# Designed miniproteins, single chains: the designs that were tried, part 48

Each design is a single chain, and the fold is of that chain. pLDDT is the mean over its residues in the fold that is shown.

## One batch from the design tools (miniprotein)

Design m1757
Fold by ESMFold2-Fast:
Structure m1757 (fold): chain A 99 residues (1-99)
Amino acid sequence: MDNVVPAGPATILRDVELTAVDADTYEGEFEFTSPESEKPLDLEVMVDDGIRVLYNEVLKDVEPGKKYKIKITVPNGAAAGLPAGTHRVDVYLIPLERL
């Protein structure tokens, strides 16, 4: 329902660690500094393992230049063939502009 477009280049966090918490679920935490902007922006968080998107969420009203800590939960990771224990993924942070 919201018309949103990319407001700038994606920030890529490489080799973010996801840890298996059970046979089907992976959890990870990462910290980032939000992209610079003159106003708060919505930020799309996309987690990709090079084969598929594992997680996608839009964070609303992210303050520019502020440090955030994000906890992610990826369901069905083992069914996708993710290795037991620790798996490394890339996180894409995409600033979004409304209208």
Scores: mean pLDDT 69

Design m1758
Fold by ESMFold2-Fast:
Structure m1758 (fold): chain A 93 residues (1-93)
Amino acid sequence: MKREEAEKLKKEAEEAEKKGDLIKAANLYFEAGEIYFELGDYEKAIELYQKALELYKKIKNEEGVKEVLKKLGELYESLGDYEKAEEYYKKAE
């Protein structure tokens, strides 16, 4: 069920991006990434967080950028990659 919800959010994000609704797309990619992170699908979570990050940067949403960078830090800690986690936490400052 949760994976299916994440896939729906991803498809809705792709559609929003095609329509030029970059704010909606960024938020939906971020939500989908959070679900994959909870599921332990770190590869999919990274992919979706990176898409959200690029869109938040493009629209100059500094709070969105910081939030995604924090989540990437948490994710890399969960992977045991403490060096990568520290890099992302520093970027979120």
Scores: mean pLDDT 88

Design m1759
Fold by ESMFold2-Fast:
Structure m1759 (fold): chain A 86 residues (1-86)
Amino acid sequence: MKVIIEVRGLTDEEKDSLLSQATRLQKQGAKVSVEIKGDEIKIVIENLSVEQAIGEVLRAIGLGLEGAKVKIEFEGDTIKIKIDKT
């Protein structure tokens, strides 16, 4: 599965947390690409298992419960997650 995460309005600590998660998934065999533009981050994660993809969706929902605006779109084997904390 493929997951695309687009995030804006993150603090430096939240950015570090997100990048640490991306690094962990990469060490587990996922293919990870990261683009950073100011406080905006785009992460593309490929070769995820279903369980890993579900984990990313649940994490995004958790951020939504903490007050972020979260949009999740399903397109075949691709999950698109947009998170806005501004």
Scores: mean pLDDT 78

Design m1760
Fold by ESMFold2-Fast:
Structure m1760 (fold): chain A 55 residues (1-55)
Amino acid sequence: SMTEELAKLVEEGVELARQNIEAHKAGDEEQAAKLTEELLKVSREIAAKLAERYA
């Protein structure tokens, strides 16, 4: 369960990062800012689950 949750969050983070890079390349700074906010949320959740699972 925890491993599956972590894998899903990592996958979400990678896709958000890819979309964020593309938004920046396209000059869509509003979209890039929204994607950055979502990346921060996913990153915090990954960190929390790693702290619970592996530390």
Scores: mean pLDDT 82

Design m1761
Fold by ESMFold2-Fast:
Structure m1761 (fold): chain A 59 residues (1-59)
Amino acid sequence: MVEYYRSSALDADGRRHEVEAVGGEIRVLASHTDAADRASPAAVRAGRKPGEVSLELRA
């Protein structure tokens, strides 16, 4: 049975990334450029993109 979990992690620039782990594989679902979520829909949308990104995950 494969378990899913989601977590958020900060990269070296303080950006928050949403990640998903499936069966030992981790993938990035979305990235946020705003470290402070302060009602900035345009900025959040600009940073919200699935794709490759370098981040440091700490367990």
Scores: mean pLDDT 46

Design m1762
Fold by ESMFold2-Fast:
Structure m1762 (fold): chain A 93 residues (1-93)
Amino acid sequence: MEEERRRLAREFVDLLEQGIRDAMAKETGVDVSGLSLGAAVTLWLLHKYKRWDKFVEFAKKEKLSKEEIDQMINALRKLGAPEEVIKELESLK
């Protein structure tokens, strides 16, 4: 059961990264060379599409545990997520 949720989370991240790579190929002006690919992709999404609600929706839909939500919050903080998004995720704990 937990393996299925981890698989879905990995697939979500992989699909998100692939979709943004395709979008970035059409749009220039994202210089995040100092960041990991995941961080760069996520920051690009934030600035361009503001799709932070998808992470919140995923956490609610999959009914993530308090520990899983904390890990997501830690990752998003490193990616530069707005405090409002962090607070919303913390409220799900």
Scores: mean pLDDT 63

Design m1763
Fold by ESMFold2-Fast:
Structure m1763 (fold): chain A 62 residues (1-62)
Amino acid sequence: AEEEKEELEEFIEELEERIEELEEEIRRLREEGRELEAELLEGLKALLEGMIGWAKKLIEKL
């Protein structure tokens, strides 16, 4: 349904915003020499990218 597609699109938008925030934080952490913390956030970013991919596949079926 259109409403379900709209909710998934909003969810993707929210996740994309979080990824942008994580990219900024990762960059900042690396500038500060905090490589371990940057690596942990890279892992979190990968999980969020996976969720976006999953949500996009669901939209294709609606």
Scores: mean pLDDT 83

Design m1764
Fold by ESMFold2-Fast:
Structure m1764 (fold): chain A 64 residues (1-64)
Amino acid sequence: MAELKAANYLVAGRILLAAGDYEGAVESFKKAAELGDPEAYRHMAEAYRKLGKFDEAEEWEKKA
């Protein structure tokens, strides 16, 4: 059940990222990561890169 909810947050984050809502994408990916989806760490890093927060992006990428 938790993995299904995490997958929904990953999809939402990807949609927000495509729409240019980088902050919304980070929040959605953060929810997915909190639910234990390791794929969320890579998506979190990508969203932080889009925000220009390269230090945070690198930190999340190390967890993936």
Scores: mean pLDDT 78

Design m1765
Fold by ESMFold2-Fast:
Structure m1765 (fold): chain A 73 residues (1-73)
Amino acid sequence: MEMKKEVEETIEKARELLESIKEPSWEEANRLAAMAIGLAVELTVGPEEMRPRVQEELDRVNAKLQEVEDALA
């Protein structure tokens, strides 16, 4: 199923992004915000079976975004 593969690729990209962030910056905050939007879309239109995994990654991305924003504020 093509949609499941796309969702899995989005989850992998989110994990790679989280691992790549070493220093807080507005550039990284923007990347995290864009990823959170992408994951939120997948929760809305993606396969039901992938929802728990997408939600878990979205929670991680949102937590990291908050951490980066707090460090920059």
Scores: mean pLDDT 80

Design m1766
Fold by ESMFold2-Fast:
Structure m1766 (fold): chain A 79 residues (1-79)
Amino acid sequence: SMEIKRRVEVSHRAARAAGELLDEAKRSTPEAGEQLREISRRLAQIAARAMQGGDVEEVEKEMERAIEEGRALIEEARR
């Protein structure tokens, strides 16, 4: 029960972040937009993997790293 709830939480967070990065890519430069779309694809894959099994803590860490990469890219693009 707790593991399933954790997997659903990670999957939802990753999917939401993927969508937010795709929306940000539409408003970014071509180069930044391409990088944001790549991170979004990685987050979509992480969302799928969270539901397929494996170590949920490792999947969550991968998600958090990808989200931070996206945030750093957005901050750089605004400078």
Scores: mean pLDDT 86

Design m1767
Fold by ESMFold2-Fast:
Structure m1767 (fold): chain A 63 residues (1-63)
Amino acid sequence: SMEEKVEALLRAGKVLEKARELGEQELIEEIREGIFRANQEKDPEKAVKLIEEEIKKAEERLK
């Protein structure tokens, strides 16, 4: 749903903020690309999955 997409984007924004605080430029670019691709996706369910995948990868790298 669109609500789930918005919530996923907010969570992605928080992860992006953490990456910025750590100066992880490559990770910042990867998260931005993930958000860009999700915003281009017309299917909200697919967009949510794309965002969630990027969040998971970023969180694993930030550990």
Scores: mean pLDDT 81

Design m1768
Fold by ESMFold2-Fast:
Structure m1768 (fold): chain A 76 residues (1-76)
Amino acid sequence: SMEELKEQILKLLKETGSWLSPGQIMERLKLPPSLSGKVSAALRELEKEGKIVSFTDEKGVRWYTTKEIEEEALAV
């Protein structure tokens, strides 16, 4: 389900403690390329819910982490 995918992504981001691209999330969760659209939708929903944050780097790659990890990084 979408909720299970969102929980898997959030758990992965918390456990890694770092910024991950959608491609890295797909690889780490061992998801097939056919689920890339569903992963993008899950990331969008988590960001809308305020649970994760994103930024786009100079190369146009979008990176994601949890709101908690971003706040810890900004406090340092």
Scores: mean pLDDT 82

Design m1769
Fold by ESMFold2-Fast:
Structure m1769 (fold): chain A 65 residues (1-65)
Amino acid sequence: SLLEKGLEAVRAGDYETALELALEAARRGDFESARKLAEALFKGLMQDGRVEEAVRYAQEVAEEI
């Protein structure tokens, strides 16, 4: 599933891939998976001190929902 692939990307620190998968979930109308991936992305980036990217990526996913 897109959610499983996106969560694996977050765990690997591949936030760009996780963002693309979150946007793909939103475009397919899977807003639950898109929100869960946006949450995981935000938490991962915040934990890594990448605050500006966390906010930007969350906004990009929200715009597709």
Scores: mean pLDDT 85

Design m1770
Fold by ESMFold2-Fast:
Formats: sequence, C-alpha cells, structure tokens
Structure m1770 (fold): chain A 60 residues (1-60)
Amino acid sequence: MVEKLKERIKILEEQIEKLKKAKKELEEDPSASQRSIDFVQLGIENNKKQIEILKKKIEA
C-alpha cells in the first residue's frame, strides 16, 4: 500500500543529499554565483515540500 510512496520519498531524499553537497561545494567556491546557490536551495526546498506531502499521505 505504501511501498511506492516510500520509494518516491527515498529518491527525493537522495536528491536532497546531492543538492546539499552541491550547495556546500558552491558556498566554498569563490567563483560560484549567488544565483547558483539560490537555485540549489530552491531545489532542496521543493524536494522537502514534496516529501512532506508524501509523508502526510502515508500518515493519513
């Protein structure tokens, strides 16, 4: 019943981990633009929002 939702959450969590690593690398890179950092942050926030929606569906 919940396996597909859990699998989708795992994929989104993996994407967030990759985006967090990319954001950290961009923050340490003096040539990186604020636009690049903001873009990665937006990706993290969007994926977190999707996970919360999926978790709410599992719980209710």
Scores: mean pLDDT 81

Design m1771
Fold by ESMFold2-Fast:
Structure m1771 (fold): chain A 89 residues (1-89)
Amino acid sequence: SEEDLRRVLRAIGLPEEEIEELLEKYRAGASLEEILKEAFELRKDLRTEGLLWTVLSTAKSVSPEIYEIVKKVIKEVLPEAQPMIDELS
């Protein structure tokens, strides 16, 4: 749902204005993968293990679909986080 996506975008640490812009794209038909990939690109400073675990745990708690997409996007956008994602498998 839109609210589940909003919770994950907040966990990524985006400002509210950027969250609303991404949700407008989602309402216009952008995929969850496109929205989440753009969100992680906007937060290239999000490299700490603790912050990534917070995002993953939030996604897992709200939606299995969003959780799987978040894992995929993190592996594509932040290759240095690969060892952390591999522990989830």
Scores: mean pLDDT 78

Design m1772
Fold by ESMFold2-Fast:
Structure m1772 (fold): chain A 104 residues (1-104)
Amino acid sequence: SLTQSPTSLTVSVGDTVTLTNVASEDVGTNIDWYKQKAGKPKELLISNASTLAPGVDSRFSGSGSGTTYTLTISSVQAEDEATYFSKETSKSPSVFGQGTTLSV
């Protein structure tokens, strides 16, 4: 299972924010991060813990391995307001965390 923290947070434009995911077991680098705006599908941000998806702003970065993973958003913009989900990909079916809701 995946535990994301915090569950929700409010930040200001220009802030740097860190979102954490803890896996219940070692999953190596098999963690993806997704962004979902209300009423929209999930969009891939980071694959394999640290690889930026094509077309994703360099303000997003991922790190971590084993059981603890971090998504960092630098210089937060209003369009970053969304729910952010981690996804564990080493198991079938793939499992999403519960999400962190970011308000800007």
Scores: mean pLDDT 81

Design m1773
Fold by ESMFold2-Fast:
Structure m1773 (fold): chain A 89 residues (1-89)
Amino acid sequence: SEELRERAEEALRAAEEAARAGDVEAAERAAREALRAGKELIDAGDLEGAAEIAERLIEIARLIPDEITRGVLELGAAVLLAVSKSLLK
């Protein structure tokens, strides 16, 4: 899952940069890419990686000024976090 973690890290970096620049569309695209990588990390059994991606996504989503986009991404990240933590042993 090293390649999945790398893709997630790149997507998180892009999402944060776009969010700080006020580019809601770019931030949403990058955040959704990070969510997809997080789901793939769960499917691969990398629950710690998925939880870490989810926690960072929640923080990044809070930078997005569009309330609906922020809420959708926060919910998606919260679900990813909850699933990851429920499966951790």
Scores: mean pLDDT 85

Design m1774
Fold by ESMFold2-Fast:
Structure m1774 (fold): chain A 65 residues (1-65)
Amino acid sequence: SELELQRKAASLYSAAAINEAGADTNRLLAKRSSPEMAKKFLEEAEGDRKTAEENLKKAKELEEK
């Protein structure tokens, strides 16, 4: 049903927001870290950002149905 699709989309938007917050946290930690640790935090931030993008794509697809 349309309502079920809307609820699922809302859940995916929520997940994407959590992943974006994770990416922001890792970017902040990178600025406060040694060069070696900064690299690892930036790699983690990129992973979080990609997961957020995938969740946003899925949410938008559900809204377009």
Scores: mean pLDDT 87

Design m1775
Fold by ESMFold2-Fast:
Structure m1775 (fold): chain A 46 residues (1-46)
Amino acid sequence: KIDEELKKIEKELRELARNADQLDPETASKRVEELLKKINELRKKK
């Protein structure tokens, strides 16, 4: 349920953190935006 979605978000965060040093600011911003959308989806479910 929600826990499963949280695990997916955590995985995305780990990937983003790992590559943050190599990402363009614009790309990093877009990745953060995507994670925010996933969080909003969880909020809709709850």
Scores: mean pLDDT 73

Design m1776
Fold by ESMFold2-Fast:
Structure m1776 (fold): chain A 90 residues (1-90)
Amino acid sequence: SDEEVREAVEEALERMRKQKSGKEMYEVALETMRRLAESQETKDAALEALGRAFELSTELMLKAKDEEERQLYHFVGGGALSVASELFRE
């Protein structure tokens, strides 16, 4: 659902802001997007949720006023695409 997607993106952002490196931030984004996918009832529902997370993170990235926020949104979007790619191969 939209609420689950928003909550997952918000959780990722909160946890990422506590990290010291881009690598650690991206690992948090991947973990959060994997949990979002695993919480869905079907592979199709997981792919839809990940697509919505990517869309939301891209919208937020384009509206971001500073580079630090843009990077966080970029990592969330990349994480969603990476997890979707993993699911598509399974």
Scores: mean pLDDT 86

Design m1777
Fold by ESMFold2-Fast:
Structure m1777 (fold): chain A 87 residues (1-87)
Amino acid sequence: MKRLSPEELETEVSFSMDMIKAAVLRTIGRRAFAAGDLEAALAAYEEAIRTLEETLERHKDAPEELLEAAREALEEARAERERVRAA
């Protein structure tokens, strides 16, 4: 197995932390939407989308499996935001 360099480890940790932040924000958005708080739901989804977009731009050299997971999460977050806007 390839040992991660300190730089590669920092990239993967930073990317993973941003993915966790986005997942938490999406959970907050879903709970707010279920409670009828459309403003809070939109704010949470917009912050999740921003986090994922910034992570993809900052870490273009991240492992492809992480990039793919972030792209899928981004599209899901965008779809969830559009559901709130349609409500």
Scores: mean pLDDT 84

Design m1778
Fold by ESMFold2-Fast:
Formats: C-alpha cells, sequence, structure tokens
Structure m1778 (fold): chain A 56 residues (1-56)
C-alpha cells in the first residue's frame, strides 16, 4: 500500500533490520541485497518478509 502507515512500519523494520544485519555481519552481501530489494517491492508485507528472510 502507499499509505504513510506502511512507511512508518517500514522505517521501524529498517531499524530492526540494521541491528540484525550487524549481528549477521557474516551474511553475504548478495543475501542482504536481495533482502533489500524485496523490502522495497513488498512494502506493506515487509514485516512478513523480514521474518522469513532474517527469522531471528
Amino acid sequence: SKDKKAEEIMEKRYEAFEKFVEENENAPEEVLEEFRKKLIEIGPKVEEEVHKLLKE
């Protein structure tokens, strides 16, 4: 969705994602890149994708 509400959720997920990325510095850049692309495309389903890709 294009709602500002989705943007707020995405920003919160990005903050959690950054922290998670730091804990997973071992992860290849390709994985991180794919994850980022999916976040942008999915938008409103960021929450589900974040959980699927980065479970922890």
Scores: mean pLDDT 61

Design m1779
Fold by ESMFold2-Fast:
Structure m1779 (fold): chain A 88 residues (1-88)
Amino acid sequence: GREEILEEMRRLLEEAVAEMKALLDQAPSSIRKQLTLKLISFSLRGIGLILDAERLDAQGGSEAELRRILEEVRRLAEEAIAEVRALL
């Protein structure tokens, strides 16, 4: 249902933030600032997508529309983690 989709979006964002934080903790000091800025950018974009999803849910949006945003959150997380890993 809609509640499960919204919960999965929050879980994906939280897991991605935790993974990026772990990668940042392993990073050389020379690139730590760059990785921190990427984590901040990802977090803000992820929050925006979750807010869009909650707005759609409040307006009676379909599960299909919510799942589309969920897939955008998943793609954003995968891209952000891959970008951080590429800098290490």
Scores: mean pLDDT 87

Design m1780
Fold by ESMFold2-Fast:
Structure m1780 (fold): chain A 57 residues (1-57)
Amino acid sequence: SSRVLAELAVQMLRDAGLDPRRRPSREELEEAAKKLGLPVSTLSRLVEIAEREGLIG
């Protein structure tokens, strides 16, 4: 479910100390991925899903 993945992305950004009400910058996304132990490409895809679902930005 794209909605479940979007909600997961929002929670991941919060856990990394970011405000999910705005799109993270490339640098913020790279640091968040590092903190979460994820590939940047994986977190980037989840953020794209969250944007499409209207949960980020």
Scores: mean pLDDT 85

Design m1781
Fold by ESMFold2-Fast:
Structure m1781 (fold): chain A 99 residues (1-99)
Amino acid sequence: MELTPEQQEIVDEVIRYLKENYSEKLKELIKAGKLSDEDVARIARIINKSRPVTKEDVEALLRAAKLIGAPEDVIKALEYILQGNVEEARKYLEKAKEK
């Protein structure tokens, strides 16, 4: 399933948040080989703004976010994107930015 433009925008904001607050942990996770080569490639597609962003790309990002210990609000934002609930995804991402 391809993401809508609104869903893609929220995913781009999640990547920006993770790069600003969890860049070292994400780098260590990739270097440690705890993600599959497919998951690393899917996350790289989002970072490089490859389009369309797919559900499988977001699932790979969700696995990485959980492994680095990202805030629960960020995890929920990604889960709501996978459910197609843009309103709740935006709400949880804004909550994460307040902390």
Scores: mean pLDDT 81

Design m1782
Fold by ESMFold2-Fast:
Structure m1782 (fold): chain A 74 residues (1-74)
Amino acid sequence: MEEIIQEGLAAGLPEEVARLVAEAIEALERGDLEKARELFIEAGRLLGRALGERNGEDPEEMAARGEALAAAEA
């Protein structure tokens, strides 16, 4: 868990996004695909918001886009 969070942070992900990704991976390892999907969607939302803030886009619009993209990939 902690190692995955550290890798995410090293890749420039916000701490909250890195934690959600780590939790989603743990859910996948347990076979809890539904929970993993929910966690990946939430991570996509937060990542979108963070990218919006960095790029001068609307953070809430980018959050919604991130959520939609994560849902499509899951």
Scores: mean pLDDT 71

Design m1783
Fold by ESMFold2-Fast:
Structure m1783 (fold): chain A 82 residues (1-82)
Amino acid sequence: GDEALKKEDYESAARIYIEKAREGDVNALLKLLELAKEAAKKGDYETALKILREAKEIAKELGDENTLAAAETLIKEIEEKM
């Protein structure tokens, strides 16, 4: 019941932060990682992985190796819990 609405909310928020992060907003990129962590805490691993994959691609595009490594680590941790 509640999960579908929360998933759409995360996807909408992620879209906004993805757009800002692609413009070079590092704070928006960090917000994507936080958003994915919140989704994972609520058990929505599928949505968390989708957000982290987008954050990973943006981190590569911006040359942010620290955020790239963080996103890859979170992806691995979530996949091990699925």
Scores: mean pLDDT 78

Design m1784
Fold by ESMFold2-Fast:
Structure m1784 (fold): chain A 55 residues (1-55)
Amino acid sequence: SEKEKEEKELEIRLEAKKFLDELLEQGVEPSEAAKEVNERLVEAGLPEQELPEVK
């Protein structure tokens, strides 16, 4: 259903954010981390996104 699709997309986006944070915490280069995150998003059927704002 459409609601299930929306929930899955939200879950994937939240997981991608957490994954990015984990990669950065482990000392992965920000550009490399962004590539890994975008690859996961594309595999899940979501568009590539710009690097989230890192304060």
Scores: mean pLDDT 71

Design m1785
Fold by ESMFold2-Fast:
Structure m1785 (fold): chain A 68 residues (1-68)
Amino acid sequence: SLLDEFAKALKELYDELVKQKASVEEVREALEKFLEEFLKKNPDVSEEEKQTARLAVEIAVQEYEKLA
């Protein structure tokens, strides 16, 4: 599904940021920008799918903060 593709790409971006030893602030900015671009590119996604994508980003940022 489109959400599965989003989650996979989000994880790939997250893993890259971990390898680059990005700061928590850089990770939040990168993941939020990634979400914004995804939503702009996919205007027909449902409100539920938008909420799921936003939640996935927030969880990823929180998990990254725990690694610092």
Scores: mean pLDDT 84

Design m1786
Fold by ESMFold2-Fast:
Structure m1786 (fold): chain A 59 residues (1-59)
Amino acid sequence: MAEEIKKRTQQIVNEIMETEKDKKKLEEAKNLADEVVVALANEDYEKAKKKLEEMESIK
């Protein structure tokens, strides 16, 4: 579970960084990715999933 969320988060961040030119959206995506990592460290998988879903919505 945690490894899959990490891989998905990294993949989405990389995709946003390659396709998105808006600095604010890039910063938001990075902040959401950091929140996913923190949630995973706290074993809050529900929060991690929610933040990942928010990050996917930026695309």
Scores: mean pLDDT 75

Design m1787
Fold by ESMFold2-Fast:
Structure m1787 (fold): chain A 77 residues (1-77)
Amino acid sequence: KKEIEEARKKAVEYLKKLTEMVSPERADEIAERASKASPEDIKLAAGGAYYQGDDSMKPYYDEALKWAEKMEELEKE
C-alpha cells in the first residue's frame, strides 16, 4: 500500500510538471484528478500533455509513465 502511494505521488508530480509546461492554469486540476485516477488515466494525461509540448519534455513524460507502470505492477502483487 505505501509503495503504491509513493509511486502515485511521483507519477502525479511528473504529470503536474508536464502540465505546468503546457497549461499551468490546469496543473492543479490535473494533479488532483491524477491523485484519484487509475494508472491508465495518468498515462493518458501524460501523453496528452507531451503531445501539446515538445521533445524537451520527454524525460518528464518517461518518468510519469514509469511511475504509473510501477503502480500497475504493485497492484498485481
Scores: mean pLDDT 80

Design m1788
Fold by ESMFold2-Fast:
Structure m1788 (fold): chain A 86 residues (1-86)
Amino acid sequence: AASEAYRKAAEHFEAAAKALENGDVQTALDHARQALEWAGKTGDREVGIRAIAAMLLVVAASLPTADREQIAKDLRATAEEFRAKA
């Protein structure tokens, strides 16, 4: 159901944030990709747009000058928004 899709998208963005906090950008990208897939399954356009934006932040985390702590915070905020809709 849509409720499960919101929850799984949130879980994967939370995992992406944790991976970034540990300096593991590749694991964060893998989780962000899974989160985007689950966000698409919600059918919620706003959630889909937010998930695309969050995925782009994780891509930007690969840059040497990226503020990974701030990106992780933004991912956790996105996860909380998605959990609230579940």
Scores: mean pLDDT 86

Design m1790
Fold by ESMFold2-Fast:
Structure m1790 (fold): chain A 73 residues (1-73)
Amino acid sequence: IDPRALGEALLEEAAKHLPPSVVEELRQRIDEALAAGKSPAEIAQLAAKTLLDHGVSVDEVARLIREAIERVR
């Protein structure tokens, strides 16, 4: 999986159901991770942590990440 493609898929899935402020913070975290050469797994973990920190449920985070990964396969 291309880390950049996964980052964009995560942001697209987040934008469907989450406030713009949360999506913007997620974009910033993903851009920083991509610049640091983080793996797809590390980007997914960072996205999960960011969403959980904003009060998104564990089930919703798991669904969002799963859908993003399926999109880029």
Scores: mean pLDDT 83

Design m1791
Fold by ESMFold2-Fast:
Structure m1791 (fold): chain A 98 residues (1-98)
Amino acid sequence: ALSPEELRARAEARLEAILARVRELARRLEEAVAAGDLEGAMALVEEMLRLLHEAQDIVAELEAAGVLTPRMRALYQEIVALVDEMVARVTALLEAAA
């Protein structure tokens, strides 16, 4: 088993990487929306939802191990908020197109 210190360091790095990737995908989603590329926008949302699921699994593991930090919680909440915003935008566009 990893030490609590090693587990925290690895988990923080993974959450930071997920947040950075979600931010990149959100920027690409804005471009796809501006271009009218609904298929591309949906694919980007699907990738964001996969990353959110990964972040949820990481946080659940850390919480169960008793090693979840305020910084990790903040990173996770930022991931959740950004993914929720992008999902809502694509959903609104699909409803407007129907």
Scores: mean pLDDT 87

Design m1792
Fold by ESMFold2-Fast:
Structure m1792 (fold): chain A 90 residues (1-90)
Amino acid sequence: DSAREALERAVELAEEAARAARAGDAEAAARHLREAAEIFELLGEALRSEEAREMAERLREAAERAAEDPEAAARVAEEAARFARELLER
């Protein structure tokens, strides 16, 4: 199931982004946040999910501001990981 594989990858990337942000690695955090956003954008299209599209937008915004607000970036990443896990356990 390609959607399940995408969700599992989104969890992995979001968790990596949160760790990088808290470690002060803004470049790694931004990269992982953007990669997660791409997956949520594709899932939003495939599943016709506005929530997934909104999450993709929030992840892109967090990536742009990861250096300025690493704690906010980590929180958005953690929320994205939780959202993806909820979809996996559905």
Scores: mean pLDDT 86

Design m1793
Fold by ESMFold2-Fast:
Structure m1793 (fold): chain A 88 residues (1-88)
Amino acid sequence: SAMEAAVRRRRLYLLSNEILGLQNMIDLLEKRLAEGDTSVQERLDEIRAKLKETQKELLKLLGVDESKYSEQEILEIARKIVEEAKKG
């Protein structure tokens, strides 16, 4: 139905946007850790775990096998979903 399709598109957008946000946080925390800020280690581990779970949810919703996709491929899928959602 149109409602089921709209709910699915919204969930794909939200999961994809969350993946991109979590990756940006990881990049910032990894930079801080590399600069000697060891206080970020616990938060970095928590955000990495959340990213992994959100990636699994996205791939499950897409109906694809998570073992067949790299982290970089999943990020590219998330970027495309967010870009398409903003265009229409």
Scores: mean pLDDT 87

